# Designs tried in a protein design run: designed miniproteins, single chains, continued (4). Part 94

Each design is a single chain, and the fold is of that chain. pLDDT is the mean over its residues in the fold that is shown.

## One batch from the design tools (miniprotein)

Design m15253
Fold by ESMFold2-Fast:
Structure m15253 (fold): chain A 64 residues (1-64)
Amino acid sequence: MSKEEKLLEEGFKKLDDNPDDIVGSLQDGMRKTNSQLDRSDALKVNEELQLYAMDKVREQEAAR
């Protein structure tokens, strides 16, 4: 597994495990990505994390 794939998997897992703190989990994932990857790779991974988090927020809102 590439470093980018590992960061995505870890980020998605943290978002799944912390449904009550999507924003905090996303911010932690993005900080880890920014520290471990160059700018272009970090942007791509962070975009995927943001899209995943957005879908989870939408799902929670729809369940209310």
Scores: mean pLDDT 80

Design m15254
Fold by ESMFold2-Fast:
Structure m15254 (fold): chain A 93 residues (1-93)
Amino acid sequence: SEEIDRGIADILTAIGKKLMEQGKYEEAKKAFELAVKVSNGRHPEALLALGEAYYKLGKKDEARKYFEQAIEVARREGNEDLLKKAEELLKKI
């Protein structure tokens, strides 16, 4: 069920964000990777957060990749706020 998958991805994304606040970037990355996987790459907040975790880990190429994926998904969903955030983050790397 896409609705159940979205709910699980939302929970994992929230867990990852708390880990980011704690400076636990590798653990946050794993939570966001799982959120992206269970949403089949269609969770734009998880994609954005995964890019941010890679950036904090010094992995700029991976960060760019996930920011670009977040832009594509946000544009498809008409999520203008997330699209703007992803574009601003992409410009900083």
Scores: mean pLDDT 90

Design m15255
Fold by ESMFold2-Fast:
Structure m15255 (fold): chain A 90 residues (1-90)
Amino acid sequence: AQAKVNAKIQAALEAMRPYVEKARAADEAGNKKEALEYGIKAAKTAKEKLKEALKEAEALGDKEGAEKLQRAIEEAEEAIELLEKELKEL
């Protein structure tokens, strides 16, 4: 159970990586708006992968795994809200 949940979290991190790299490149170039936009895309990509994993855990009756994935989804949602706020304040 724990190994499968960790693998799903890792898959979410891997899915967001291209957007994280683009956000870093934009930030290094001084393009704050583009960096925030890619950061939001990264977090949204991670959230969608984690939501897919949560549905699978719930279908299997893995309550402990579902709770861990739900926490990760909530952390991704908080990150999206913070980044979207920063983007609007530019």
Scores: mean pLDDT 84

Design m15256
Fold by ESMFold2-Fast:
Structure m15256 (fold): chain A 109 residues (1-109)
Amino acid sequence: MEELVEKIKELAEKAKEAVEKGDEEEAIKYIEELAKLGLEAAREGDREAVLAALEALEEIARLALEKGLKKAAEKAAKELIRIALESEVLPVETRIGYVLRGIGILLDV
């Protein structure tokens, strides 16, 4: 749903801004809100919103890792894996791809 995609994008930008500022606590807060919307999208079968959440969580996890915010990177990567596994609306190969990318990020934390 368009409303859900827009909220996901807004939270993703806030999470990225918090990471850029080194505010790990704020970053984790926005990551948790973003993950909540991603799980909601997965339950509703909203493919566009699920993909937006997965892409955002991967970007945030990588950015947090680059900035040395290990707890934020770990949180984003774990939520990426969780949402990918619960997103039955996505092809199995797409879900496996996101899970493997999330695991790769966790191994670097």
Scores: mean pLDDT 87

Design m15257
Fold by ESMFold2-Fast:
Structure m15257 (fold): chain A 78 residues (1-78)
Amino acid sequence: GKELQERVHRLVVEAMEAVAAGDFERARELLREAARLMAESGLVAPEEAEATAEATFAYLSSLSPEEAAALAERARAV
């Protein structure tokens, strides 16, 4: 579903913006919500969705605020 893809994409972009703002707790919550939606859709196993969210959070947390902001802008373009 296109709606699911759009919702997951929005949550991931918001997580990038949260990291750029230094709000790591919000970024984690947004990535968990994206993982929950993917798991509930049946597209991925819950364990795979959780692992992907953790890996994504670790990557985003390694970025500078400027790098995270640039990534969010690029992600919004798709």
Scores: mean pLDDT 84

Design m15258
Fold by ESMFold2-Fast:
Structure m15258 (fold): chain A 79 residues (1-79)
Amino acid sequence: PLPAGVVEIRGLLDEVYRRAPSSVFDEVLELVQKIVEAIDAGDYDAALELVDELGRLTGEAAAEAVARLKAAIREQKAA
């Protein structure tokens, strides 16, 4: 089973994706994939930079989910 922090991160990525405007859907999907790859590689700094790009792309529609995602990644990095 995945660690609880990784499960939370994946759930938050799904929430951001579902809230994304259709006009940026393909770019959001690409960034989500890169974030998952960075986390799986243990590169949490790269994951946080990609989440900042994701937040700029999705805007206010996903702002709360993006903020929670950043917090979850920082918590996982500290563990």
Scores: mean pLDDT 81

Design m15259
Fold by ESMFold2-Fast:
Structure m15259 (fold): chain A 68 residues (1-68)
Amino acid sequence: SKREKRLKLAIKYVRWVVDEAEKRGLSDSEIGVLIKRTVELVNELIDAGKSEEQIRAEVERLVDEVFA
């Protein structure tokens, strides 16, 4: 189901972005914003029918923007 897919991918990418953010010394506030943006982005891309490869690329782009 779309709900199951959203939950699995959101958990996967949130875990990854939190690990990256912690390694780079982001504040709790910045991590919170990144989590919210990651969940929203993943849900939007799943609803748009994007592949997992496309979702990964978009999440990587989001992370790069936050760390720029």
Scores: mean pLDDT 82

Design m15260
Fold by ESMFold2-Fast:
Structure m15260 (fold): chain A 88 residues (1-88)
Amino acid sequence: SMEELMAKLSPEKQAEVRNLENFLKLLEQKGASPELIEKAREYLRKAVIHAAEGKEDEYHRYYLKANILLAEAQLEIVRKERAAKAAG
């Protein structure tokens, strides 16, 4: 399970992954693109799997890819919130 894989990670990596997933949930609740959120979650899952296997470079690769999609989802929400304020 993902919980079992997460338990194999260092406390630092566990915090990084949980913080990123919590931020993705917040953006999803705010109406971010489901495709961006789901792709970011897939990259996070890949990061966790590789970290559990001791593959540091692959962890960083997928963690960075997840963060790029998080940034895109965050920017989408910022733009939507600005448009909503202008309309009301």
Scores: mean pLDDT 87

Design m15261
Fold by ESMFold2-Fast:
Structure m15261 (fold): chain A 65 residues (1-65)
Amino acid sequence: GLSKEHEHGVVLAVLGRIDEAVEYFKKALEEDPNDEVTLETLVKTLEENGREDEAKRIREEVEKK
């Protein structure tokens, strides 16, 4: 299931509070680094808000073996 941090991040993203949403998604990934749903949600949120370079960095941090 999705973490409370993921759910909080989704609410913040819907409200347009993107910086805060990103922090909550990052916290969710710190608790479960293999949470692909949270990773994809974070990347998509950043890309949809013109933050493509940050999205690439986050993907690299979580997906590099």
Scores: mean pLDDT 78

Design m15262
Fold by ESMFold2-Fast:
Structure m15262 (fold): chain A 56 residues (1-56)
Amino acid sequence: SEAEQRALEVLDPDGDGKLDPETVRAIARAPASPLKEVTGEVTDELRELIVRAVSR
């Protein structure tokens, strides 16, 4: 979906398989985020969480 694509573009705008450092920091600081304490990598687990969060 478009929302799913937008979520991925926000987390990995360069499409290099790594999270933007600012995004990683923001996620780590968000208390309610299911992506809290993530690394700088876009993993299959992280993508699944994004898909579920966007699609519900």
Scores: mean pLDDT 56

Design m15263
Fold by ESMFold2-Fast:
Structure m15263 (fold): chain A 64 residues (1-64)
Amino acid sequence: MKPSLETLQEIAKKLFELGAKSVEDMIEIIRSHTDEELAEKLGVPVETVRYFKEQLLKVANLPV
């Protein structure tokens, strides 16, 4: 099922607890782990991790 905005915010919060201070840090953590490892660390389904990765990479690739 589609993850809610609240679920995505929880994932972002947990990534900050893992040491991310910026979107670039979040991307580095994501690149350094498999989807399964992130799902286990974040306590969410692997499909939710994949969705979050896609959204984060879109944000990082958009010139604002």
Scores: mean pLDDT 74

Design m15264
Fold by ESMFold2-Fast:
Structure m15264 (fold): chain A 61 residues (1-61)
Amino acid sequence: MEEHLAAMTAAVEALAGAEVAAASRAAGQKAIDDTPDPEEALRRAGLAIEETTRRALAARG
């Protein structure tokens, strides 16, 4: 979990910067904390990171 979150948020930082990466990591962590199933937690974390990044990039354009 932690390693996957770090890898995903590193990609966000490269694309959108550290502030968006921090927000995406927080969203992913909340998804994990709220989801008891590990497989579903990882899936929701990925979706939360993607959505947060998409919104940030859309706001810049």
Scores: mean pLDDT 77

Design m15265
Fold by ESMFold2-Fast:
Structure m15265 (fold): chain A 74 residues (1-74)
Amino acid sequence: SPADREGEAELEQYRRIADQIVEETEAGRLSKEEAIELLRGLLEDARRNPLLTPEQKAEFERYIEERVERIEEL
């Protein structure tokens, strides 16, 4: 449906932003603390986005959890 396509496009944008935050942190341009705060803020934004399905929100939560763990191990 159009709603499913729009949700996937939104989710892909959120994933790209999350990946950029991780990349900037690995490059030393963001602190671990700043990166984790930004990732958590991004997750909260996605949770409030009515274009994302509950399943897409759950997928993004897992995506953020994996990236937070990656940053914590730097």
Scores: mean pLDDT 87

Design m15266
Fold by ESMFold2-Fast:
Structure m15266 (fold): chain A 93 residues (1-93)
Amino acid sequence: PPPDDYVRMKSELVSEDGKNQVVLTGRLTVRDGEGLEIRLGESGRQAVVDDGATLSFSDSTRTPEHDWLYDLVVTGTQGDTLTEMEVGARSVR
C-alpha cells in the first residue's frame, strides 16, 4: 500500500489589477486507488486561508505508471496571508 505523499506548496505574492493575491502552487502525484486530500501539516506548516480564498486543482495527467499528477493552485482573493500548505493523497474508500 502506498504511503501518504505530501507536497509543500510554494507561496508567491501576485499583483493583478490593483489587487494583491497570494498564490500557493505545488504538484501532487495521486496513485491508482487514491484520492486527493488537503491536510494541515504537523510541523506548523499549514494553510491559513481566509473565507475569500479559492482552492483550485487543475491540469491532471495520467502517467505510464498509472499515477495522476495534479498541479495545485491556492489563491487568496483579498490580499490574504497564506502560509505553507501540505496536500496529500489517500486511498479511496
Scores: mean pLDDT 45

Design m15267
Fold by ESMFold2-Fast:
Structure m15267 (fold): chain A 68 residues (1-68)
Amino acid sequence: KKKEEIEKLKKKADIYERNAEGARRTVQAARDAGVLTPLHRQEERSAEVFEKLAEDYKKKAENLEKEI
């Protein structure tokens, strides 16, 4: 049961990491094109939120692994 929870947390972390990468790529493409707007600032903040969520889920998975 604990192993299944660990795998679910790892999958959530992976999903949030991918979402963060997507947002970061969108912002970087805008910077490279010279069209950075306030909407891209929102994408940057979204990436930060997703990065934090991914890190939190990774730590939860690691803590559960230590309990086994």
Scores: mean pLDDT 80

Design m15268
Fold by ESMFold2-Fast:
Structure m15268 (fold): chain A 81 residues (1-81)
Amino acid sequence: PVDVAAEGGAEWARRNGGSLEAAIDAAYTAMQVAAASVGGEIDPERARELARKAAQEGGHSVEGIRDMTRRAAEEAAKEVL
């Protein structure tokens, strides 16, 4: 579910210093988890593109990464549905 993915992303960012690359990886993971939870998958290249855009807009604080990963996961779920 989206909230579990967002919490995981925030935890990962806390451990990995909150860099832009960390935010992108967190968003990508959240999107994959969200897609799997609705019984599908998102194209990896598309997921990377959306994750990068979300990371650039979402900031690098724990709260910013949580909100960004949640939005990315919701977007991925819509693409799979």
Scores: mean pLDDT 66

Design m15269
Fold by ESMFold2-Fast:
Structure m15269 (fold): chain A 95 residues (1-95)
Amino acid sequence: DPEKVLEERLKRGKITRELLLELRELVRRAIANGESPEVVAERLRELAERHLAENDLSPEDREALTALIEGIVEWIIRHKDLQALLDLFDALLNL
């Protein structure tokens, strides 16, 4: 189950609630604006680069966050289902 694999990676990567809220809002806004999955993948990479630049993360946390964002981007490009991704982020925020 690709969604379950992504969910487990998000939990393991120690993604902060603040970053998860930013990711959720980015995807929600993209759906509302009719943006393509490819555009969303680009925006997620930009958000991740900004977060890495603004935060003093350990090498391990930086690697984990980079791997998570790459996993999300790959999932978007493969599945093209932004609503399923939004639903997954909403589920994680309610844990």
Scores: mean pLDDT 74

Design m15270
Fold by ESMFold2-Fast:
Structure m15270 (fold): chain A 84 residues (1-84)
Amino acid sequence: DLFEEVKKKYKLSEEEAKFLKEAVENGANFDAYLDKILAKLAEDPRLAAPLYELAKAAGNTLLQSLALLASGGTRTQPAVEIEE
């Protein structure tokens, strides 16, 4: 359900939503996905905010940190429970 809400909020494409969903679901195998996630965020920083929301909902602290780092070290405006 939250995946659909985040997809609508950030106007994500089907490919973008699928990538984020797979990143969150495969979080247990970070060694395989970290390079892929970092490369995608570096090429498309607009994915940082929706990745953060999905990672937060999934309780994935590592993905939350990666989303913040990939955004250039700046915090997102709407977030109240993120690192400054």
Scores: mean pLDDT 67

Design m15271
Fold by ESMFold2-Fast:
Structure m15271 (fold): chain A 95 residues (1-95)
Amino acid sequence: KAVEHIRKAIEAVRAGDIRSATEHLQKALNLLKDSPLYPLATELADAAVRAAAAGDLERAVELLEALRRAVEAYEAGDEERARAILEEALERARA
């Protein structure tokens, strides 16, 4: 499931391995490509990768944990909760 790849991406960011984190996120996003959440999930993943590349690993982990919670909600059938989590995280990322 997509959640497993997001967990691996978080582990990679904590280890400073941005390449591995990006590969895991690409796999997670590919599993979500037909989801109505795909554009928001992609934007949040991109924000997390940019934070990690800038050396803000704490921010990157926060954004990826939000992505993980959103995808868990979506896979449990709660699309509205998933969308709300993604929108809240993106609002914080854009500030």
Scores: mean pLDDT 86

Design m15272
Fold by ESMFold2-Fast:
Structure m15272 (fold): chain A 86 residues (1-86)
Amino acid sequence: MVNEETAKKIAEGSMAYAAESGDLEEGVKIMRNAALFNPDAKPYILKLMEEYLKLYETDPEAAKQKAQDALQKLNKKAEEEQKRRE
C-alpha cells in the first residue's frame, strides 16, 4: 500500500512525462501505464489525467504549464519538509 504523498508524486510525475512527450496520445499512454503499474496511485493518476486532457483541449500550452506547476508544488513541499528539520 502506497501512502497518499507517494501516490500523488507518481501521478504528478506521470503528468510531467506526458507533457514532455509533446504528444497527447503518447501522454495518455504514459499515464495509463503509470496507473497499471501503480494501482494504489490509480485514482490520483486518473484525476490528473482528466484535468490534463480537459485543459489540453482548450490550451495545450496551459496544459504544459499545469504539469510544471504540479511538479513545482511537489518540489516546494519537499523543500518545506527539509526546512522543518531545523
Scores: mean pLDDT 70

Design m15273
Fold by ESMFold2-Fast:
Structure m15273 (fold): chain A 64 residues (1-64)
Amino acid sequence: AGKVVEVEVIGDKPIVGTNGTVYEKGDVLTAEILAVREDGEIVLRFLEDGGLAVLAPEDVRITL
């Protein structure tokens, strides 16, 4: 089980989850952190719809 966090989309480009759900700038979501990659990309599962996404750290604000 990963850490559950609040994720705010702050980047201008939409984030597309593996289920095809689109997350836009200003969206605030609850997500489980699954992994942090070597380049700093964060692998998350959004708890509201179960979608997985790979996020650049500059495109999101994560609150613990």
Scores: mean pLDDT 78

Design m15274
Fold by ESMFold2-Fast:
Structure m15274 (fold): chain A 98 residues (1-98)
Amino acid sequence: SELEKLEEALRKAEEIAKRVGELAKKQEDPVEAALLMFAAAGLLTNLRIAINALKKGRLTESLRQQLLTDARYLLELAKEKLPELVPEVEEIIKLVEE
C-alpha cells in the first residue's frame, strides 16, 4: 500500500539521517556537513507530514513533489559527499514515486 511505502521510506530516511549525523562529526568543512544534515532533516520532516496527511486522506500533489525534490537533493549531495548512501536514497525515491 502507499502508506507502507511511505513508512518504509521514513525508516530508510531515519537511518540515513543517523549516518549523516555521525559522518558530519568527522567532516572538516562545517558548511558541507550542515548541508547534508539539513537535507536529511528536511526529507524526514516532510515524510512525517506526508504520512500524517495520507492517514487523514489529505496527501496533496504538492507534498508528493516536495518529497521527491527533497530526496533528489539529498541524492545529489550523497553522490558528491557520501556515495555509500546513494543506493538507500535511490530506494527512497522509488518508494515515493508511483
Scores: mean pLDDT 82

Design m15275
Fold by ESMFold2-Fast:
Structure m15275 (fold): chain A 61 residues (1-61)
Amino acid sequence: MDEEFEKKVYEKIKEASDEAEARAKQLGLTPEQRARLVLEASFQAIDEAMEEYKKKKEELK
């Protein structure tokens, strides 16, 4: 990934993770469910970034 793209992805993950943790606390989820929610949010952000990066590479070539 480009450094610029990587930084944006990392910031999105941090924000998503923070929001997911806050939501999990409000919902009274178990520690495992909280961790899973945070992981899901992080993976979703990564997947979106990866798909965008992949399409960009294919379009450029």
Scores: mean pLDDT 75

Design m15276
Fold by ESMFold2-Fast:
Structure m15276 (fold): chain A 60 residues (1-60)
Amino acid sequence: DREAEIAALAAELVAIARERGWEAMEARVKQLVADALRASDSERLHVIGEAYRRARAELA
């Protein structure tokens, strides 16, 4: 389920930001994007983008 995957990743990113700070969350997102680009996984890139958007909204 794509929605469950997005929600789970968004929760992970929020937890990282709250526990380790914004820069740690940004580093995790950068790593995830790099991994998805290396795999040519456009679906995963969409999931990462949506999760990041939701995490940023929750942290604002």
Scores: mean pLDDT 87

Design m15277
Fold by ESMFold2-Fast:
Structure m15277 (fold): chain A 91 residues (1-91)
Amino acid sequence: TLTVTATTSSGNSASLTVTLTSDKVTVELRDEDGNVLAMLTVNKGESGSITVTAKKSGTYTVEVRDEKGNLLGSVSINANEGDTITVTATA
């Protein structure tokens, strides 16, 4: 399993747990318009994090995908302009 937690510097938090279908997954952070702001690749048994500053207030989405690009899970988090969004993934 992979646990992904997204937090904002203003105190919002969201998390999801997905069952891994491959030994490698990609975690993507997207803005409201669907633009990929950052991505992290995690191998089974590894962990990692990415940090992005929110350029505008709104809903940001974290998507977890397998090596073939299949969506395994997603979660949304609200951020304020200037917030630091940190996404941590542990496989």
Scores: mean pLDDT 83

Design m15278
Fold by ESMFold2-Fast:
Structure m15278 (fold): chain A 86 residues (1-86)
Amino acid sequence: MEARKQEFRARLAAAPEEVKEEMRRFLRENLDEALKEFEEIMKKTSDEKEKEELLEKLRSQVLELLELLGAEEEAEKVRKLIEKVK
């Protein structure tokens, strides 16, 4: 899956600004609910390895996407959640 992840990053970086703005808006509207759900999952998870895997997914899938889109305010919300649940 690493090659596909790298290709996705490249395509996103090359996307028109209009598409990036639409993606930022979509993520902004859905991020707070997704982060709330993630925090609840983390609270219910007792296995340290599973928690580490969940945090890695959040960093590699959500945080990286937000950083690539330049959504710094939303990226900072994700970073704060990671710090809170770590």
Scores: mean pLDDT 75

Design m15279
Fold by ESMFold2-Fast:
Structure m15279 (fold): chain A 63 residues (1-63)
Amino acid sequence: AAAAEQRAAAHDDEVLTRLAKEIGASSPGEALRLLGEAAWQLDAENQPLTREAIVARAKELLA
């Protein structure tokens, strides 16, 4: 609803679309939410915040 933020939060970016397909998410927006949750969980567990680890955790959250 609000598109006034200029933080380059391009959740419609090609990278997010690619990650959505890799995770199995139905949309880039869903992938963004799953990736955010995965990153938060990994940070809370004091795990490395690597793209590979975040994607793996996001797949677990989707399942």
Scores: mean pLDDT 70

Design m15280
Fold by ESMFold2-Fast:
Structure m15280 (fold): chain A 91 residues (1-91)
Amino acid sequence: ADEELERLAAEAEEALARGDIARALELGGRALALKAEAAGNPEAAKLLEEAGKLYAKAQEAKAAGDEEKAKELQEEADKLGKEAIEIAKKS
């Protein structure tokens, strides 16, 4: 579990070093999801993985000049992240 988390973190760092912010955000979400699942919270894990994907899409939309879409995707990602935190606090 820890080795997989370190691998995902290293892949995210590599993506950042290459300037691939969208990939780094998606990988970060997967790393947090794996940690939540290992802690026995699969519901929080699903929300964290989806939040990471939405942050990645928001970054892609922003890079394409679609400010409205980027804002909508980021707001959705923030909502999912908040829900994951609330679930994790109760588990």
Scores: mean pLDDT 81

Design m15281
Fold by ESMFold2-Fast:
Structure m15281 (fold): chain A 64 residues (1-64)
Amino acid sequence: SEKEKIGKEMKEYVEELKAEADAKATSKEEERQLAIEVTAEALRRIGDIIQKELEERRRREEEE
């Protein structure tokens, strides 16, 4: 549930970044390329955050 909440917030954040990029882009091709890069980067970031959260929780429970 906590991980799902983080995932949803990150997805909304990515959508907001895409909207801003669309407004700032010079061309349609640049818009598409930027959207792809932002999405890929955000997905990798989300994965890293979730994995770190899981590892920290496991460590805390083992050492508790």
Scores: mean pLDDT 72

Design m15282
Fold by ESMFold2-Fast:
Parts: sequence; C-alpha cells; structure tokens
Structure m15282 (fold): chain A 83 residues (1-83)
Amino acid sequence: SEEERRRRQELARETYRLLLERGVPEDLARALANIVRNSDDIEVKERFVRALREGNLEELEKSLRELGVPEPLIDKVIEALKK
C-alpha cells in the first residue's frame, strides 16, 4: 500500500539521519539506510530504529543481523555508536 511504502521510506530516512547525528560515517550510514529501505520486514525495521533512538546496542545488533547486515558493517556501526 501507499501507507506501507511511505512508512518504509520514512524509516530509511530516519535511519540515515540518526546514524549521521550520532557520528557514524556517511558511507556506513548510507549503506545501512539502503539495507533498511530494501528489506521487506517492516517490524524488524521499526525495532531497529527504536533501538537506535534508545541507544540499546544489544537490540541494535540483533535487528541488524535480522536485516541481513554483514557482520563487519555491524561491528563498525556499533563501534561508532559507542562513542
């Protein structure tokens, strides 16, 4: 639906913005936002964005794995967010 498409785009944009605001390099933030955009699992995407907002690194790692993010990218993102 158009509502689902809008929500999907919103979550991807929010992911990119939050990662940049928290000091994640632009290339990593873009890569993650693209993975979020391309994933069809909106529930996992919403949990990921919530974990990112809350600074819950354990839930963030879990959500990134569920979204199919490669482990090296997960490690780099978590390292950047710990600062």
Scores: mean pLDDT 82

Design m15283
Fold by ESMFold2-Fast:
Structure m15283 (fold): chain A 87 residues (1-87)
Amino acid sequence: MTVEEAAEEMVEGARLYDEGVKKGDAVKIAAGALRIIGAAVEAILKLGVEGGIKAIEEALERAKKEGLEAGAKAIEKVLEGIKKVYG
């Protein structure tokens, strides 16, 4: 797994989350959130904490550039949680 691959997986989760919020679809919201969290955890496990944080930061910037407001906010909350635990 590369930083770029991990970031793309999180952005895919952010797209699903954003669509779920827009449609009021709780299942899509949950699936998107789980995909973001799962990809972030896998990135930390495979790339280390530093590489994982870089992947989450890259995913956040990509989600913001795509205008995924709810999805970007979800990624940002994951980043805040990881930085609180690991620095």
Scores: mean pLDDT 86

Design m15284
Fold by ESMFold2-Fast:
Structure m15284 (fold): chain A 82 residues (1-82)
Amino acid sequence: SAVDEAEAEALAQVEEFIARHGEEAAREVVARFLEHAVATEEDEELRARLAELLARLRAGELSPLEAVEEYLRLLREHAEKK
């Protein structure tokens, strides 16, 4: 499906970035992406969950790859609940 392809592409891009630039550089890029996602999200519940994900990534509780996987999961769950 288009969603499965988009998810696979996003994860592959994160893995390639980590391979070329290292994990901490990837963490900064993903954090900036999540900051934008939080700033532009209109749904209060999803925005709060994205903000929590960003905080966990910044605290080092998640790798950049894990943060992108969790982001994609949250978007899928949110779409299915509405």
Scores: mean pLDDT 83

Design m15285
Fold by ESMFold2-Fast:
Formats: C-alpha cells, sequence, structure tokens
Structure m15285 (fold): chain A 85 residues (1-85)
C-alpha cells in the first residue's frame, strides 16, 4: 500500500542517516536533523490527508513514524552533546 511504501522509505532514510551519524560533523548532524524533520512532517501530512486510510491506520502509521524520528533525534542529540564537551 502507499502507507507501507511511505513508512518503508522513511525507515530506510532513518537507517542510512543513523549509519552516517558517527562520521558527521556537528554542522552535518544539524543538517541531517533538519532534513529528516522536513521529511517526517511531509509524510505525516500525506498520511493525515489520505482519505483511503482509516483513523486507526493513520494513528498507527504516525506512531511508527514518530518512533523512528524520536530514535534518530535521540541519537543525534547524544552525539552533539558529546561533541560539545
Amino acid sequence: SRLDELLERFERKVKKLEEELPSMSPEQIGEAVTELSREYSRVVDEIEADPSLSPEEKREGIQRMTRLWDRFLGRAQRLLEELQR
């Protein structure tokens, strides 16, 4: 489904950025957070705007998106804190 494609694409992007995080400068980490934040917002808006999805499917899809975003953001924030010490 379109929802599954959106979720898989976002998860793939998160995994790629997480693999690249240890090699990033603070500036690159900030850029990655900004880029992923924009992608997250866009995909959430697309899910919410889709009339073919039930309220339950939208909730579960957005929850999965939020978990992936929170995981990445937490890793990025921890790395930035270490680099600022």
Scores: mean pLDDT 86

Design m15286
Fold by ESMFold2-Fast:
Structure m15286 (fold): chain A 63 residues (1-63)
Amino acid sequence: MSALNQAIADIAKRLKLDAQDAETLRKIYEEGGAAALKDYLQQKLGLPPERAAAIVQELEQAA
């Protein structure tokens, strides 16, 4: 398993997401990068901007 896959699994667990939602986060990050993931976390999951940015930074450090 890549470090990115493990980081996404940990984040999904903290956010109470299932395996399908975790896969969606991975695909968004791999296809659209940090900006796309940050937008998804804010608009779809309702996270505040600073929290979304922190999660994205965590994934960037793991990748």
Scores: mean pLDDT 78

Design m15287
Fold by ESMFold2-Fast:
Structure m15287 (fold): chain A 78 residues (1-78)
Amino acid sequence: SLVDQLNALYKEALALLEQGKYEEAREKLERVVELSKQLPDVVRKALVHELREVAAEYEAQGKLEAAEILREAADKLE
């Protein structure tokens, strides 16, 4: 399903952010954003909330670049 594909890409993006592979993470998140446009508003709003929550956690850990990349993805969905 599109939801399963989106969740797989999102988890892959988070793993790439943890590895400092920011450009690859951006590519995966761009795909997450594109797939999310094909999903109902309630699913997109849940994804925006998730992206912002994880970004806040990363910022609290001093992972500022990873947090910014996640916020950029959330902004593209609004």
Scores: mean pLDDT 87

Design m15288
Fold by ESMFold2-Fast:
Structure m15288 (fold): chain A 91 residues (1-91)
Amino acid sequence: SAAEAARAQEARKKAIIERNEELEKETLQLIKKFVETKDLEAFRKNTKDLALQLMILTLSDQEVEEKARDLYKQAEEYEKKGEKRILTLSL
């Protein structure tokens, strides 16, 4: 029925949103680890985010480290404010 199709579509949309939020959290943890360890190879191998993969492939190692530090500082500011906000990644 049309009602069953509509419910199935809403369930799929919700699942995609929830999975994307989980992937963003995992990506943020990888960024923090990279800033702390400076292990670019581990960062590259473990990153699932396409924008970050493109960044690593197109930018110099120094530029990747600089952008990672900026994202890490942003994450620290959110933690200090007690915000449970997930950062939106941009190149």
Scores: mean pLDDT 71

